# Designed miniproteins, single chains, continued (2), part 1

All scores and structures are predictions.

Each design is a single chain, and the fold is of that chain. pLDDT is the mean over its residues in the fold that is shown.

## One batch from the design tools (miniprotein)

Design m4001
Fold by ESMFold2-Fast:
Structure m4001 (fold): chain A 70 residues (1-70)
Amino acid sequence: SSWEATMETIYAQAPTLDKSTLRKVMLIFYERSKQSEDVRAALKRLIARLKASPDPVLQEVGEEGEKLLA
C-alpha cells in the first residue's frame, strides 16, 4: 500500500527525471525487492506502467527493469 503510493509518485516524476537518475531509482528498489514482496509487487507494477508509456525513454527503462527482475 505505502510502496504502491511511492511507485505512483516515482511514475508521476519520471518524465522530469533524466534517464540515469531513473535507472538509479530502479536499482535501489530492485535491491529492496529481494527482501520484500510488497516492494517487489509495487516495482513490477511500476515497470509495467513504464513499458506502456508513449515516452520512449520511460519505455526503455521499463524494459531494462523487466530484464533486471527476470
Scores: mean pLDDT 82

Design m4002
Fold by ESMFold2-Fast:
Structure m4002 (fold): chain A 79 residues (1-79)
Amino acid sequence: MKEELEKLIEEAKELLETEDLTPSMRYQLEIGIELLELYLENPEAVEKALEETRKLAEQTTDPSKVKELLEKMLELAKK
């Protein structure tokens, strides 16, 4: 799990650097990364991370890559 989460965080950071993201997409992705980092450091926060990740995925406005990444975060947290 931790290794998968670390890879997901790295992929998200790469998207922030390499993709031409809108400010809103970048903001949502940054929040997603922070939530995953919290999950790695504080397992007790996993339930909140799951709920917040789902909210971010639902709030995503038509961004294919950002939405897919947030959905991956949700799935990893649910495992």
Scores: mean pLDDT 66

Design m4003
Fold by ESMFold2-Fast:
Structure m4003 (fold): chain A 67 residues (1-67)
Amino acid sequence: SEMALKLLNLGDQLFEQGKFEEALKAYEQAARLVDPSIVKFVGTPKPNVKPESLARGYRELLKLKLQ
């Protein structure tokens, strides 16, 4: 999806700027377009999960799915 790639690129830009919460929102939208199951695993609140770690998880999974 072209939109998913644009959202991934936006998320990457926000991630590089240290804006991890904003990057997560962009990655979550990309994940919903590619594979909504990603959102259930990465987006679920966990007591010991940092926003940076969640953003890294999304980025890695989206790279695999979008090829």
Scores: mean pLDDT 77

Design m4004
Fold by ESMFold2-Fast:
Structure m4004 (fold): chain A 100 residues (1-100)
Amino acid sequence: MEELEEKKEEVLKELEEFIERLLKNLEKIAKTEEEKKVVEELREELKKLLEETKEKLEEAETLEEVEEIHREAVSRITALVLRAIGDMIDIELKKRKEEE
């Protein structure tokens, strides 16, 4: 029981730190207002995902369920981040074709 509670807190902290690091890195490479909007939309989606994950973790009764929730969250975060990176690349490429 205590080990389960500790694992839930560890997973949540790891996910929060992972998200913060990803958003900070994306903010550094966002050069245009359109790219900054992509990062802001991603931030909102990741915030919702983290809240949903927190609720699922609170309901989890086994370490196996916690690990499954963790893996699902990482997978979803990765998919959202890759989509955002793709959108930012498309914005940059379009801008380069319309200018020098």
Scores: mean pLDDT 83

Design m4005
Fold by ESMFold2-Fast:
Structure m4005 (fold): chain A 76 residues (1-76)
Amino acid sequence: VSEEELNEGVAEVHVAVAVTVMKKTEDPEVIEELVEQIKETLRRNPSKEVGELAVELLSEIPGVSEEQIEEIRALL
């Protein structure tokens, strides 16, 4: 496994964990913090596939704004 493949896998896991936490919370502050963590992960490990997955998953979460989703799309 290449370092690139490992980094993509790690980024995907980070996104999945953050989304799982967001689904359990109604706290806008926690949601905003987790969205920023996803953006940081995508900036460090650029992957269109992981970014597209993040957009799909976040669009289903109450409390995630269209603006936050567009910020993630801008990183792709």
Scores: mean pLDDT 76

Design m4006
Fold by ESMFold2-Fast:
Structure m4006 (fold): chain A 56 residues (1-56)
Amino acid sequence: GPHAEKAAAYARAGDGAGAAREAAKSSGLPVQTFEKLAETPEGAGKAAAYGVAAEG
């Protein structure tokens, strides 16, 4: 859905904070979980991937 697509786009652009916020909206989990993960570039990609998996 739109939030998973935005999370993936932000992660590709190197915006970990954006990826974390959109992954939280996609998954329904607390944004703090994804913000911690997205502190690194590798973690930002994982947060986005989790958001995508949670929607689909």
Scores: mean pLDDT 74

Design m4007
Fold by ESMFold2-Fast:
Structure m4007 (fold): chain A 61 residues (1-61)
Amino acid sequence: SSQELRELAEEFRRKAQEYRDQADRIVQNGGDPLEAEILRGVSALLEGVSNFLEKRAEKLD
């Protein structure tokens, strides 16, 4: 259903935010820049999926 897709989209956005925060902490602490890059990449993918799910929900009646 459209509501389930929107709820899943919100969950993916929250996880994307968590990964961005983790990546930022790694950079601030002088950690591995590759780990931060990977986390930011995963975050971007999750936001992309979230946007796709929202768009899909809008097309459902």
Scores: mean pLDDT 86

Design m4008
Fold by ESMFold2-Fast:
Structure m4008 (fold): chain A 80 residues (1-80)
Amino acid sequence: RPGLAELFLQPPKVTPVRPGDVLEATVEGAGEVLALIMGADGKPVASDRARVAPGQSATVRLTVPEGVTEAMVLVIKVFD
């Protein structure tokens, strides 16, 4: 879909993290959003979903799993 092309301008970067850390992201907009913690191998190690009403924001919270020392956080708007 055309909106995915805009995500290519700023790829997420892998950063050092500690197991048990809580990562929070505030998301805005309308519809469903998917938040992911991805390991250094590019595989999701934690995920959460939130539905955001128009004109509202929501905070998604993800806990870094045991054994994960490098991760990136990716927030994606989900459309049908």
Scores: mean pLDDT 66

Design m4009
Fold by ESMFold2-Fast:
Structure m4009 (fold): chain A 97 residues (1-97)
Amino acid sequence: MLYRLSGVLRQILEQFREVPETLTMDELLELMMAMLDRDGDGVITLAELRAFLDSLGIELSDTELEALLKRMDKDGDGVVTAAELREWLLEFVTPVP
């Protein structure tokens, strides 16, 4: 299935590369993991999330950053897996058609 990104998510991703008008969830997940998972360990840490947001000029307090991580980290292990990121991203995309 193809998805359109929300305006906010599209604007963020286009700061790093050109994003097609529609993409699959797997393509979006690969793009997000490539930008967030800097160490290639298959999980996203609080430090990697902060570094990514800082690179976008988005300044969050420690409390706001922890709240964002907790929203994505559904099992409470302190990291975000690719599966958890995929589930969270579904809130920011519109299926086509």
Scores: mean pLDDT 74

Design m4010
Fold by ESMFold2-Fast:
Structure m4010 (fold): chain A 76 residues (1-76)
Amino acid sequence: SEAARLQQILEEINRLLRQIQELGAQAQQSTPEEAAKLNAEREALFDRALALLESSPELQPSAQRAREARAAEAAA
């Protein structure tokens, strides 16, 4: 069903977001060189999560909020 598809997408997004947070914590404890690699991995995971959000019309408002949150963080 469409509802089951959405639940699977949301589960994958939640897993990616947890991984992004874990990598961020690791970056804070790392050398600048290792932190740069971890942050690059975080960006790739965020792009994957955003693509999943954009894959469904029902998730478009969440995709927009995610883009806005990323832009706000980059501006800070």
Scores: mean pLDDT 83

Design m4011
Fold by ESMFold2-Fast:
Structure m4011 (fold): chain A 64 residues (1-64)
Amino acid sequence: SSEEIKERILKLEKDVEQTEKMIEDIKKTMSKSDPLKASIYIGMFEMSKSASEILIERLREKLK
C-alpha cells in the first residue's frame, strides 16, 4: 500500500542519516590514525548509503 511505501521511505531516510553520521565520525577519528582503513570503511558506508538512496527514489516513483 501507499502508506507502507511511505513508512519504508522514512525508515530508509533515517538509515541514510545514521550512515552519514558514521562516516563523519570515521573522518574525525580513524582518518587521522589509519587513513587506509578509514578509506575502506567510508567506501563501504558510502556504497550502503547509495543503495538506500536508489531504493528511496524507486519507492517514491511507485507513489505516483
Scores: mean pLDDT 86

Design m4012
Fold by ESMFold2-Fast:
Structure m4012 (fold): chain A 91 residues (1-91)
Amino acid sequence: AAAEALRAKYLALARRLGYLVGPLERRFGPQAAQQAEAAYQQLKQLVPPEYHPALDAAYQAGLAEQDPNLSDEELEELLREVDALLEELGS
């Protein structure tokens, strides 16, 4: 169903945004981490309130999955993916 597909996309985005916070802060400074947090708040505005507990859980899981060997190229790719999906879902 369309609703299930959208929910899956929202959860994937929340987890990816959480995953990006630590690497972004280490590589590009605190402003980049704040952008990831802002993107997560924007995502929550696009999603029905009933999905928010699952989104928060996914975001926290992402924050816990820190990869110290994440490359700058991998980080840029993840950022482009998140930005494109946020634009698609916001439209």
Scores: mean pLDDT 76

Design m4013
Fold by ESMFold2-Fast:
Structure m4013 (fold): chain A 73 residues (1-73)
Amino acid sequence: SAEEEAKLAELVAFGREYAASLGLEIDEAALRALARTALRLHNWDLEAAKRTLASVLEAMAADPEDGPGFRHV
């Protein structure tokens, strides 16, 4: 739906800015996949999804070799 696409776009924008603040370079497709997963986990609750995405990005920044999120093949 248009509302779901808007939430995904907003979460991706949030994730880009948050990753940049952590010094983390992340692929657009990977960020979108993480954002979509976070939204699905929280039944499209944008605020809960933002908290989850921020936590995932922080974990990736702290442990770039073993961090979650880069599973695109």
Scores: mean pLDDT 80

Design m4014
Fold by ESMFold2-Fast:
Structure m4014 (fold): chain A 85 residues (1-85)
Amino acid sequence: HMEEREKLVEELRKRQQELFDYIEKKFGNDPEKVEKFRELLEKYGPEIQKIALELINSTDPEEREALRQKLDELFEKIKKEIDSL
């Protein structure tokens, strides 16, 4: 469990960094857009964490696939909201 947790945490850290890179490339150093991005992370952070914890504890391939899809949908939703800034 701890090893799987560490791997997933690193994966999520990389995905979060990808979102930061995306906002930097799109908006540069606009502090207002960065603040709105922080609000999005606060809004969706708990749901992402919940799905991540369920994924760490799941051994069912079908459940893991569904959880991965939910996680992808949340990141895509965040990216779309960034695109709307």
Scores: mean pLDDT 75

Design m4015
Fold by ESMFold2-Fast:
Structure m4015 (fold): chain A 60 residues (1-60)
Amino acid sequence: SLEEKLKEISERSGVPFELLKDALKKIKTLPEEEQDKYINELAEKLGVSKSTIRELLGQL
């Protein structure tokens, strides 16, 4: 599930689960060109691929 994936990323990266969920929700409300910038920043911060972040956004 989305929550299980977010918990795994949270534990591995040290970023709190609720902050990850809020960050994803905020990205989803942004214009497409701004979304790509924040997706890149979040992916780097978490040590995951941009495709992983996009897949998590699609499950919201």
Scores: mean pLDDT 81

Design m4016
Fold by ESMFold2-Fast:
Structure m4016 (fold): chain A 98 residues (1-98)
Amino acid sequence: MERPPVSPEEERRRREEERRYFRENRKELGNQLAQSAIESLRMAERGELDPELAREIAAHSTYLAKKLGADEDLLKEVFKLGVTEEMLKEAERRVEVE
């Protein structure tokens, strides 16, 4: 959506629409999240993004992508770029604790 958020109610509606789309297109969204993680890590390598922030974003996105059934080849590419299983376990703990 290109419309800037002007109220908390509009943000809530946008998130509800995203959740619905998420349920209907789980694997495709997983693949997009894995691809986004790869792009974030590559941006960090180029100095365009903070490496620690990029790694946290990539770990969280990869955890969600794996949970959604993303393609194994995309997940392998993320691991090749520096995301570890320990980072995925940390992201899982952060999500599951609450």
Scores: mean pLDDT 74

Design m4017
Fold by ESMFold2-Fast:
Structure m4017 (fold): chain A 64 residues (1-64)
Amino acid sequence: SSVSLRDVFAGRVDTSALSPRERRALEGLRANPEWLTTLSLAEIGRRFGVSARTVRRLLRRLMG
């Protein structure tokens, strides 16, 4: 595929319904798409003070 994860995550996503921690986690994932291959969802969540379940929800929101 000619589309990278970075290009997908660079797309506009409505963040109005997200908490400040969830917004920071989403921005972190957009800036660092390689974290999905190098870090666990639990480790990503820990960095932003959110659960692995919350990180998974954010990824589902980004992907559709």
Scores: mean pLDDT 70

Design m4018
Fold by ESMFold2-Fast:
Structure m4018 (fold): chain A 81 residues (1-81)
Amino acid sequence: SARYNALLEEINSKLSLEQVKRRTELMTKYYKRHSHIPDPALRVLRAEIETYKEMAKEFPELAELFEELARLLEEEAARLE
């Protein structure tokens, strides 16, 4: 969605290199955690949701942006059931 893309672009413009590396680590961790999900799109969505929720806890200065992105991803995951 346009809102998702705009929010992701804002986040990416504000992330430090350390935060980008941490996001990649968390995405890998949570993607492996959901190995039981056969649908790759749903598996990625679940990994992204958990990643941004964890990023919000670790980086409070960007927490509002991460929490809003996680919320939009949860709405998308709910549509896929």
Scores: mean pLDDT 86

Design m4019
Fold by ESMFold2-Fast:
Structure m4019 (fold): chain A 73 residues (1-73)
Amino acid sequence: SLEELKKQYENAKKEYERIKDFYEGVKAHAEELKQDPEFKKSAEAIMKGADELYNEAKKRYEELQKKYDEASK
């Protein structure tokens, strides 16, 4: 139903916004860790994981936004 799709879209939007904030924080932390040669590889791994999480959340949000916009017209 349209109501179910709206809830899915709103949940995906909230998740994306939360993950975006998390991603910015992780990015800042990883840049600090890169200053120490001992943590460079760890910082790269952290950023890779954060990038994957951010991109997945963004894709889910954008797909649900498109479906909701199309269904609500």
Scores: mean pLDDT 83

Design m4020
Fold by ESMFold2-Fast:
Structure m4020 (fold): chain A 59 residues (1-59)
Amino acid sequence: MEEEKQKELAEKIKDGSVTRAEQDELFEKLGEGYKEEVEAFRKKVDAMTASGRAGAAAL
């Protein structure tokens, strides 16, 4: 996977426009070969959640 794709999906998650299917696909594909990127991405998700219940605007 490209870093650009990871960044794009992370921004969509922050904006609340990413779908569950896209999230599942991202984690599945990244987990195959990008351990460090997966860990960094999970850290970002955890930080957003801990940041006072971010919540998605649409989901």
Scores: mean pLDDT 59

Design m4021
Fold by ESMFold2-Fast:
Formats: structure tokens, C-alpha cells, sequence
Structure m4021 (fold): chain A 91 residues (1-91)
């Protein structure tokens, strides 16, 4: 029970940290007027870095859960970047 609670806290902390990192990356790259192709290259490097961290840190069951989560936040990062770039172009 205590070990399960600690495991769940570590997983949630990792999800929060990585979500914020992806959000800040997308925001910064949009603000810096980085091109879509450069954004995709940088995002790909970030995805590879985070996947290696997941493989080194978590058991296989938690890795599968995190990979599904990472797919979702990757899509979200692209959406945030696109939204902010369109907002800058319009205003």
C-alpha cells in the first residue's frame, strides 16, 4: 500500500513534469518564430530523450502507460505551437 502510493506519486510527478516541459518547449519555439520543420526536429529530439528516461526509470507496465501519455502530450505540443503561431500572425 505505501509502496503502491509512492509508485503512483512518482508516475504522476513524472507526467506533470514532462507535460510542463512539452508545453514550455512549444510556447518558447512559437515565441522565437522557429519554423514548423525546426519545431518538429526539436520535438523529435525531446521525445527521444524522454522515451530513454522512461525506459531507464519505470517498469514495463508503467512504460506502456507512459508511452500512451507521451503520444497525447506530443499531439498537444503540436497543437499549442500551431495555435500560438496563428495567434501571432493574426495579432
Amino acid sequence: SAAEAARQRALEAFKMKVSLEYYELARKLAEDNVSESQFEEILKEKVEEVRKKVEATFDPADQEKLYKFLEQIEINARSIYEYLKKKKAAG
Scores: mean pLDDT 87

Design m4022
Fold by ESMFold2-Fast:
Structure m4022 (fold): chain A 90 residues (1-90)
Amino acid sequence: SSNIEKLPEEEAKKKIEELKKLLEKDPDNVIAKLELAKAYIDIKNYEEAVEILKELKEKYPDDESVQAQVEALVKELSTHPEAAEYLKTL
């Protein structure tokens, strides 16, 4: 049964643990990295989110799908005032 009081932050933290386990077995899983970056944004861990997005931007410059997803997450980060100092590194 779903807990009625379950917060998005609690769900994001659980997802981060699951994605970290997945990436231990498949460190080049781009989809898992994008999901991990989004989960870090959801818990306001901007430093870790930006590190992942920077890696994906630099390693997959010609992958239009990856770049579009990175751009979408960068736009989401730009709505968070505390993320501004980290965005300058992208």
Scores: mean pLDDT 80

Design m4023
Fold by ESMFold2-Fast:
Structure m4023 (fold): chain A 97 residues (1-97)
Amino acid sequence: MEEAEKGIEAGRKGGPEGAAEAGRYAAEAGRRGGSESGLEAGRAAGSGASAGGGREAARELRRAALEASRSSGRLAGVGASAAGVAAGGASAEAGGL
């Protein structure tokens, strides 16, 4: 929960930097709580980035999610975080504010 909240706050700050921070918090939540916590945190971070950062945030969030997935492929929670973050980013690119 705490890491998801930090992810949302970072995403709302907007821009590429905020999106990257949101992705990192989502990945950390996944490592601690496993798949379910990771997916929830990832969705929260992705939604925050979509609301605050638009296209740039969406792109950086995807990059952060891919990096997290690559580095921690064994951790189901981190993979779930990456999926949630990517989904949120896609929303922004599809024209979500």
Scores: mean pLDDT 53

Design m4024
Fold by ESMFold2-Fast:
Structure m4024 (fold): chain A 99 residues (1-99)
Amino acid sequence: PLGAISLSEKKVTLKVGEEKDVKVTAYNSSSRPMKVKVAKLPENVELSETEIDVPAFSSVTKTVTVKAVKPGKNEKIVFALEDENGIQDYAVLTVNVEE
């Protein structure tokens, strides 16, 4: 793959109403633009960003705020780095939301 994505956190634990900032870093070594998209978002959380543009031959780091809305255990948020040919890489953030 010509793209790579990483997260500053692999797992977060929040109480309902709490927020946590997570840095999403995407690398694009291709001559074509890519996008980070949220491939899976559980109903237990809200995100400040669901799409990040990653220009050709560039890297982008964006802070995404994760807000806990509803209790849930071991929920998965999946960030996918995509181009016109499909998914190049993905990263998973595990979220536990406590009452």
Scores: mean pLDDT 89

Design m4025
Fold by ESMFold2-Fast:
Structure m4025 (fold): chain A 95 residues (1-95)
Amino acid sequence: SLPLEQQVADARDAIAAARGLISKLKEYIEKLKNGEATDEDIVEASKLSVAAMIQAVAAIEFARNDPELLAEAQKVLDEIKKVSEEFDKAAKEYR
């Protein structure tokens, strides 16, 4: 098992990483809505969605012994689920 301090640090890093990836994914969703997205943009956005989900799940695992961080990690997971659904909808409308 990792020391508690390392678990907290890893949780914060994973939350920050997930938030950064979500921000980039939102930029691709805007491009899709504006009809400016290429097929390459859709592939890249799909990769960002998967990467953000992995980071959010990792954040929950690392935050398991810190109730406040666990709540924050859960909010990030809920956000990526919603943003991923928005991306899937926008990608279908682009096609």
Scores: mean pLDDT 89

Design m4026
Fold by ESMFold2-Fast:
Parts: C-alpha cells; sequence; structure tokens
Structure m4026 (fold): chain A 93 residues (1-93)
C-alpha cells in the first residue's frame, strides 16, 4: 500500500511532465529530465516509501529555489503538490 502510493506518485509526476514538456525550452527539459532521474534514484535507494517521498520533497524544494524560468518553477511546484498529497495518504494508512 505505501509502495503503491509511491509508484502512483512517480507515475503522476511523469504524466504531468509529459503534458508540460512542449512548453519548456530544451535547456529546461534537460533540467527536468535530470530531476526525474534523481527522483527515480531516490525511489531505488530509500529505505522506505515514506523516506523516498520526504527526500523527493526536499529535492523539489531545492529545484524550485534554483529555477530561473517561471514555467519550470511552476512545474516543480505542481510536482511538489503531488508528493505532499502522497505523504498525507501514507499518514492516513
Amino acid sequence: SEEEILEETLEKIKKLYEEKKPELSPEDQEIADALLEQLEEIKKTAKSPLEALKNMLFLLELAIEKSKNPKLKELFEEMKKIVEEALKKIEEL
């Protein structure tokens, strides 16, 4: 159940990125692609789904702070909301 929430969360993030990708510059697409690879790595290396989601949240907060382009920043803020919803779902289990 926690594992299913983590899997669904990453799938929602990927779907959101596919929808927004055409609106991003090639440079911003490279930044978003690199972030997605880091999120996948967090999923593989974290000790639990809860730890993975907390680490994903931290990474997204850093990405938002470093983002110079408003569209990329909005994308990362939307991804962050998906992770925050997943954390709430795990707390309710």
Scores: mean pLDDT 87

Design m4027
Fold by ESMFold2-Fast:
Structure m4027 (fold): chain A 80 residues (1-80)
Amino acid sequence: MEREKAIEELKKGYEKAVQEANKIKDPELRQRVLDEIDAIYKSALEEIEKETDPEKIRAIVQQAIDAMNFIVEKAKEEEK
């Protein structure tokens, strides 16, 4: 139950980060950011599959979403 909710939250965070990354004007930077977001998302999914503690699962989701958002915001700042 908790894992299913965590995966859905992570998926929503991933989709939002991908949408924001697609606004990056430089195609090379955009592709790099999308690749980094995809790597974070896949890593977090693998960690959730191995974790049984609900609090740790929530921490994995929050850390992954924060990391994806940080990468997107940093890339947007670098374009200006």
Scores: mean pLDDT 84

Design m4028
Fold by ESMFold2-Fast:
Structure m4028 (fold): chain A 108 residues (1-108)
Amino acid sequence: KIFEELKKVKEELEAFSKSKKFKELSKETQQVVKMLIEIINYMLENKKESIGFEEFKKIAKKVFDESDPNLDELIETVFRAIDKDGDGKISLEELIEFSKQLLESLLT
């Protein structure tokens, strides 16, 4: 059930990323949405139930130009925002909750 919920959230994020509303968002917010899609794809494809910061950072870098001076700061900020319990790992539940809250915030 949890991987099915994650897949549904990914499909909603991908649909949103093609919307006019998405294109009106800041570059940083667009990058956060794209980062979430990449992380979700990785966890679904590899049947990962959690990921640590180093693994998250490696996947997130696929979204960004490696020359972006704000890259590392934005990745760390997003990871910390998702990792609500501060254990240094993002669970499927935390990723689903964060993604749903972000979508609700952006669609209202």
Scores: mean pLDDT 80

Design m4029
Fold by ESMFold2-Fast:
Structure m4029 (fold): chain A 87 residues (1-87)
Amino acid sequence: SLEEEARRTKLLYLALQTILLTKQPVTPESEAERRRGEAALEELLAGPDAEEVARLVHEWWQASVQRIQEELERLKKEYEELEEKLR
């Protein structure tokens, strides 16, 4: 149903948002947000939707892994080109 689809989309959104907070670069400003993200993710995974959240994140990961790998390779190439220009 549309209601079930909306619920699943919300759970995936919340899970991915909390994961992003936990994976921020470590700076004094980001440390508090990272800790809040870790607490929120732990609460989400201890909650009644834990199994559904895990499944939705896994499905997203499977769909996204290739795109993430392509983006990492692109960033690596760009970084290497910038380093060469600085020399």
Scores: mean pLDDT 70

Design m4030
Fold by ESMFold2-Fast:
Structure m4030 (fold): chain A 72 residues (1-72)
Amino acid sequence: MEKVEETLKKLIEAAKELYDKLVEMGYDPKEVLEKIKKTLENDVTELGKEFNLSEEEINKLKERAVKEIEEY
């Protein structure tokens, strides 16, 4: 689980960095946030599949990641 937590943290940090860059480039913050949320959900799903996590565990990680980017 620790390896998954570290990778999740890096995915969220990368999503935050991408959000900042796209907003700085003049894209609409709301549109960027929606796209990043969908991309992050897909990335977390792939991460969970690679680490053989259950669908319930993957969904919990997706909820955590989405909440963290929304609160950013």
Scores: mean pLDDT 82

Design m4031
Fold by ESMFold2-Fast:
Structure m4031 (fold): chain A 90 residues (1-90)
Amino acid sequence: PVQVHVGGSSSGNTLKGTVTVRARGPVRVTVRITGPDSLGDFGIFEFFLEAGEEPTLLRVNVSVVVDGASEEQVKQAKVEVEVEVLPRPL
């Protein structure tokens, strides 16, 4: 089983978030932060959990500063989290 928790806040031109994933690996976690169409993507972050029998807890703190963006544009940002279970290595 995979458990995902996402929390976030914004201040000025800074977007901060915490992504917590608990899974038995191997797992790929992709966090994509997209701004309004005028600014495009703020960032894409990929993380991998190793293969194991015990559940692994991954906690990632993300902080993105968007130079020239207004507070209103940062508040319109979308955070998407994708978790992919990978084939177990032989």
Scores: mean pLDDT 66

Design m4032
Fold by ESMFold2-Fast:
Structure m4032 (fold): chain A 84 residues (1-84)
Amino acid sequence: SDEILEIQKKVKPLSDKLSEELKKEIEKLHKEGYSIEQIREKAEELIDKAYKELLKQGMSEQEVLIVSREVYAAALNKIKELKS
């Protein structure tokens, strides 16, 4: 819907920033010798923590859900890259 597309545009700078930060953390954990399974668990914990923090900062549940979805997709793609 147009409403969802407008929210995506509004939150894009934040979702891009958080996605890049999480991808760098995933690379760091991989270099430190963490397994793919441990990296996945740590990424999910970081996303959940960010979700709760954004809600506390007054962002709407819909905005936070869109940000979290984009960040989670970026994390999964980065983890897939490490498995190759």
Scores: mean pLDDT 86

Design m4033
Fold by ESMFold2-Fast:
Structure m4033 (fold): chain A 60 residues (1-60)
Amino acid sequence: MEKPEVSEEDRKKIKEILDKFAALEKQPLMEEIFSKLKEELPHLSDEAIAWLILEYNKES
């Protein structure tokens, strides 16, 4: 399983965004989460963002 090259700053930003979505009363659409992450971190590949979302879910 290949871990994408992502900076600690980018990892922290993704965690903050995902924490905000997790705090919402209504579960957001995955497309909304993905769009927000791409907007904040446009230099990351779709694969890297998907991997980081999966990593975050493991911390539940």
Scores: mean pLDDT 72

Design m4034
Fold by ESMFold2-Fast:
Structure m4034 (fold): chain A 74 residues (1-74)
Amino acid sequence: PRYPMKYYSAAAYLYYVEGKSQQTVGEELGVPQSTVNYYLKNLPEDVDLNEGINLLNDLGVKDLKEAVEKVTSR
């Protein structure tokens, strides 16, 4: 991929699992919204969401547990 896999995974997690907007995902990852759109448009078929969760923990993004609990109740 053009970027490290962990960024694709983190963008996919925040957007699809947490339901955040591309703008908010960009703010949390420290990238422009256009870069988030690129991640989502070019998402690898075998993306591992654990890589994204690890990156988000390293960046200090909070409330991941609450978001996961809300999605898994579906």
Scores: mean pLDDT 69

Design m4035
Fold by ESMFold2-Fast:
Structure m4035 (fold): chain A 99 residues (1-99)
Amino acid sequence: SELEEIVRELERLLEELRRTTSTPLGRVAAKLVERAIEVVRQLIENPDDKELIFELEVIRGLLGIVLGVAELTDEPPALVELTRRAIELVDRAIELVTS
């Protein structure tokens, strides 16, 4: 399914985040992506779970804050790009479960 593909892409992105960023903000981004993977996996089994959809929307909001902070500070450019990709994948997952 498309949600299963999003999980695989988030897992690859998580490995890249852990490899390329060692800052505290990078670790926050990695934890948010890790939780997004868990939430999307649960949504594959129950796509109508309103609480899980809300949690995914909260994760998306927090990733947006991480992106904003990374762009305003001297964080590695890789953190900016990987966080943008995480947001795109999470937005796609939200669209699939709310459409």
Scores: mean pLDDT 89

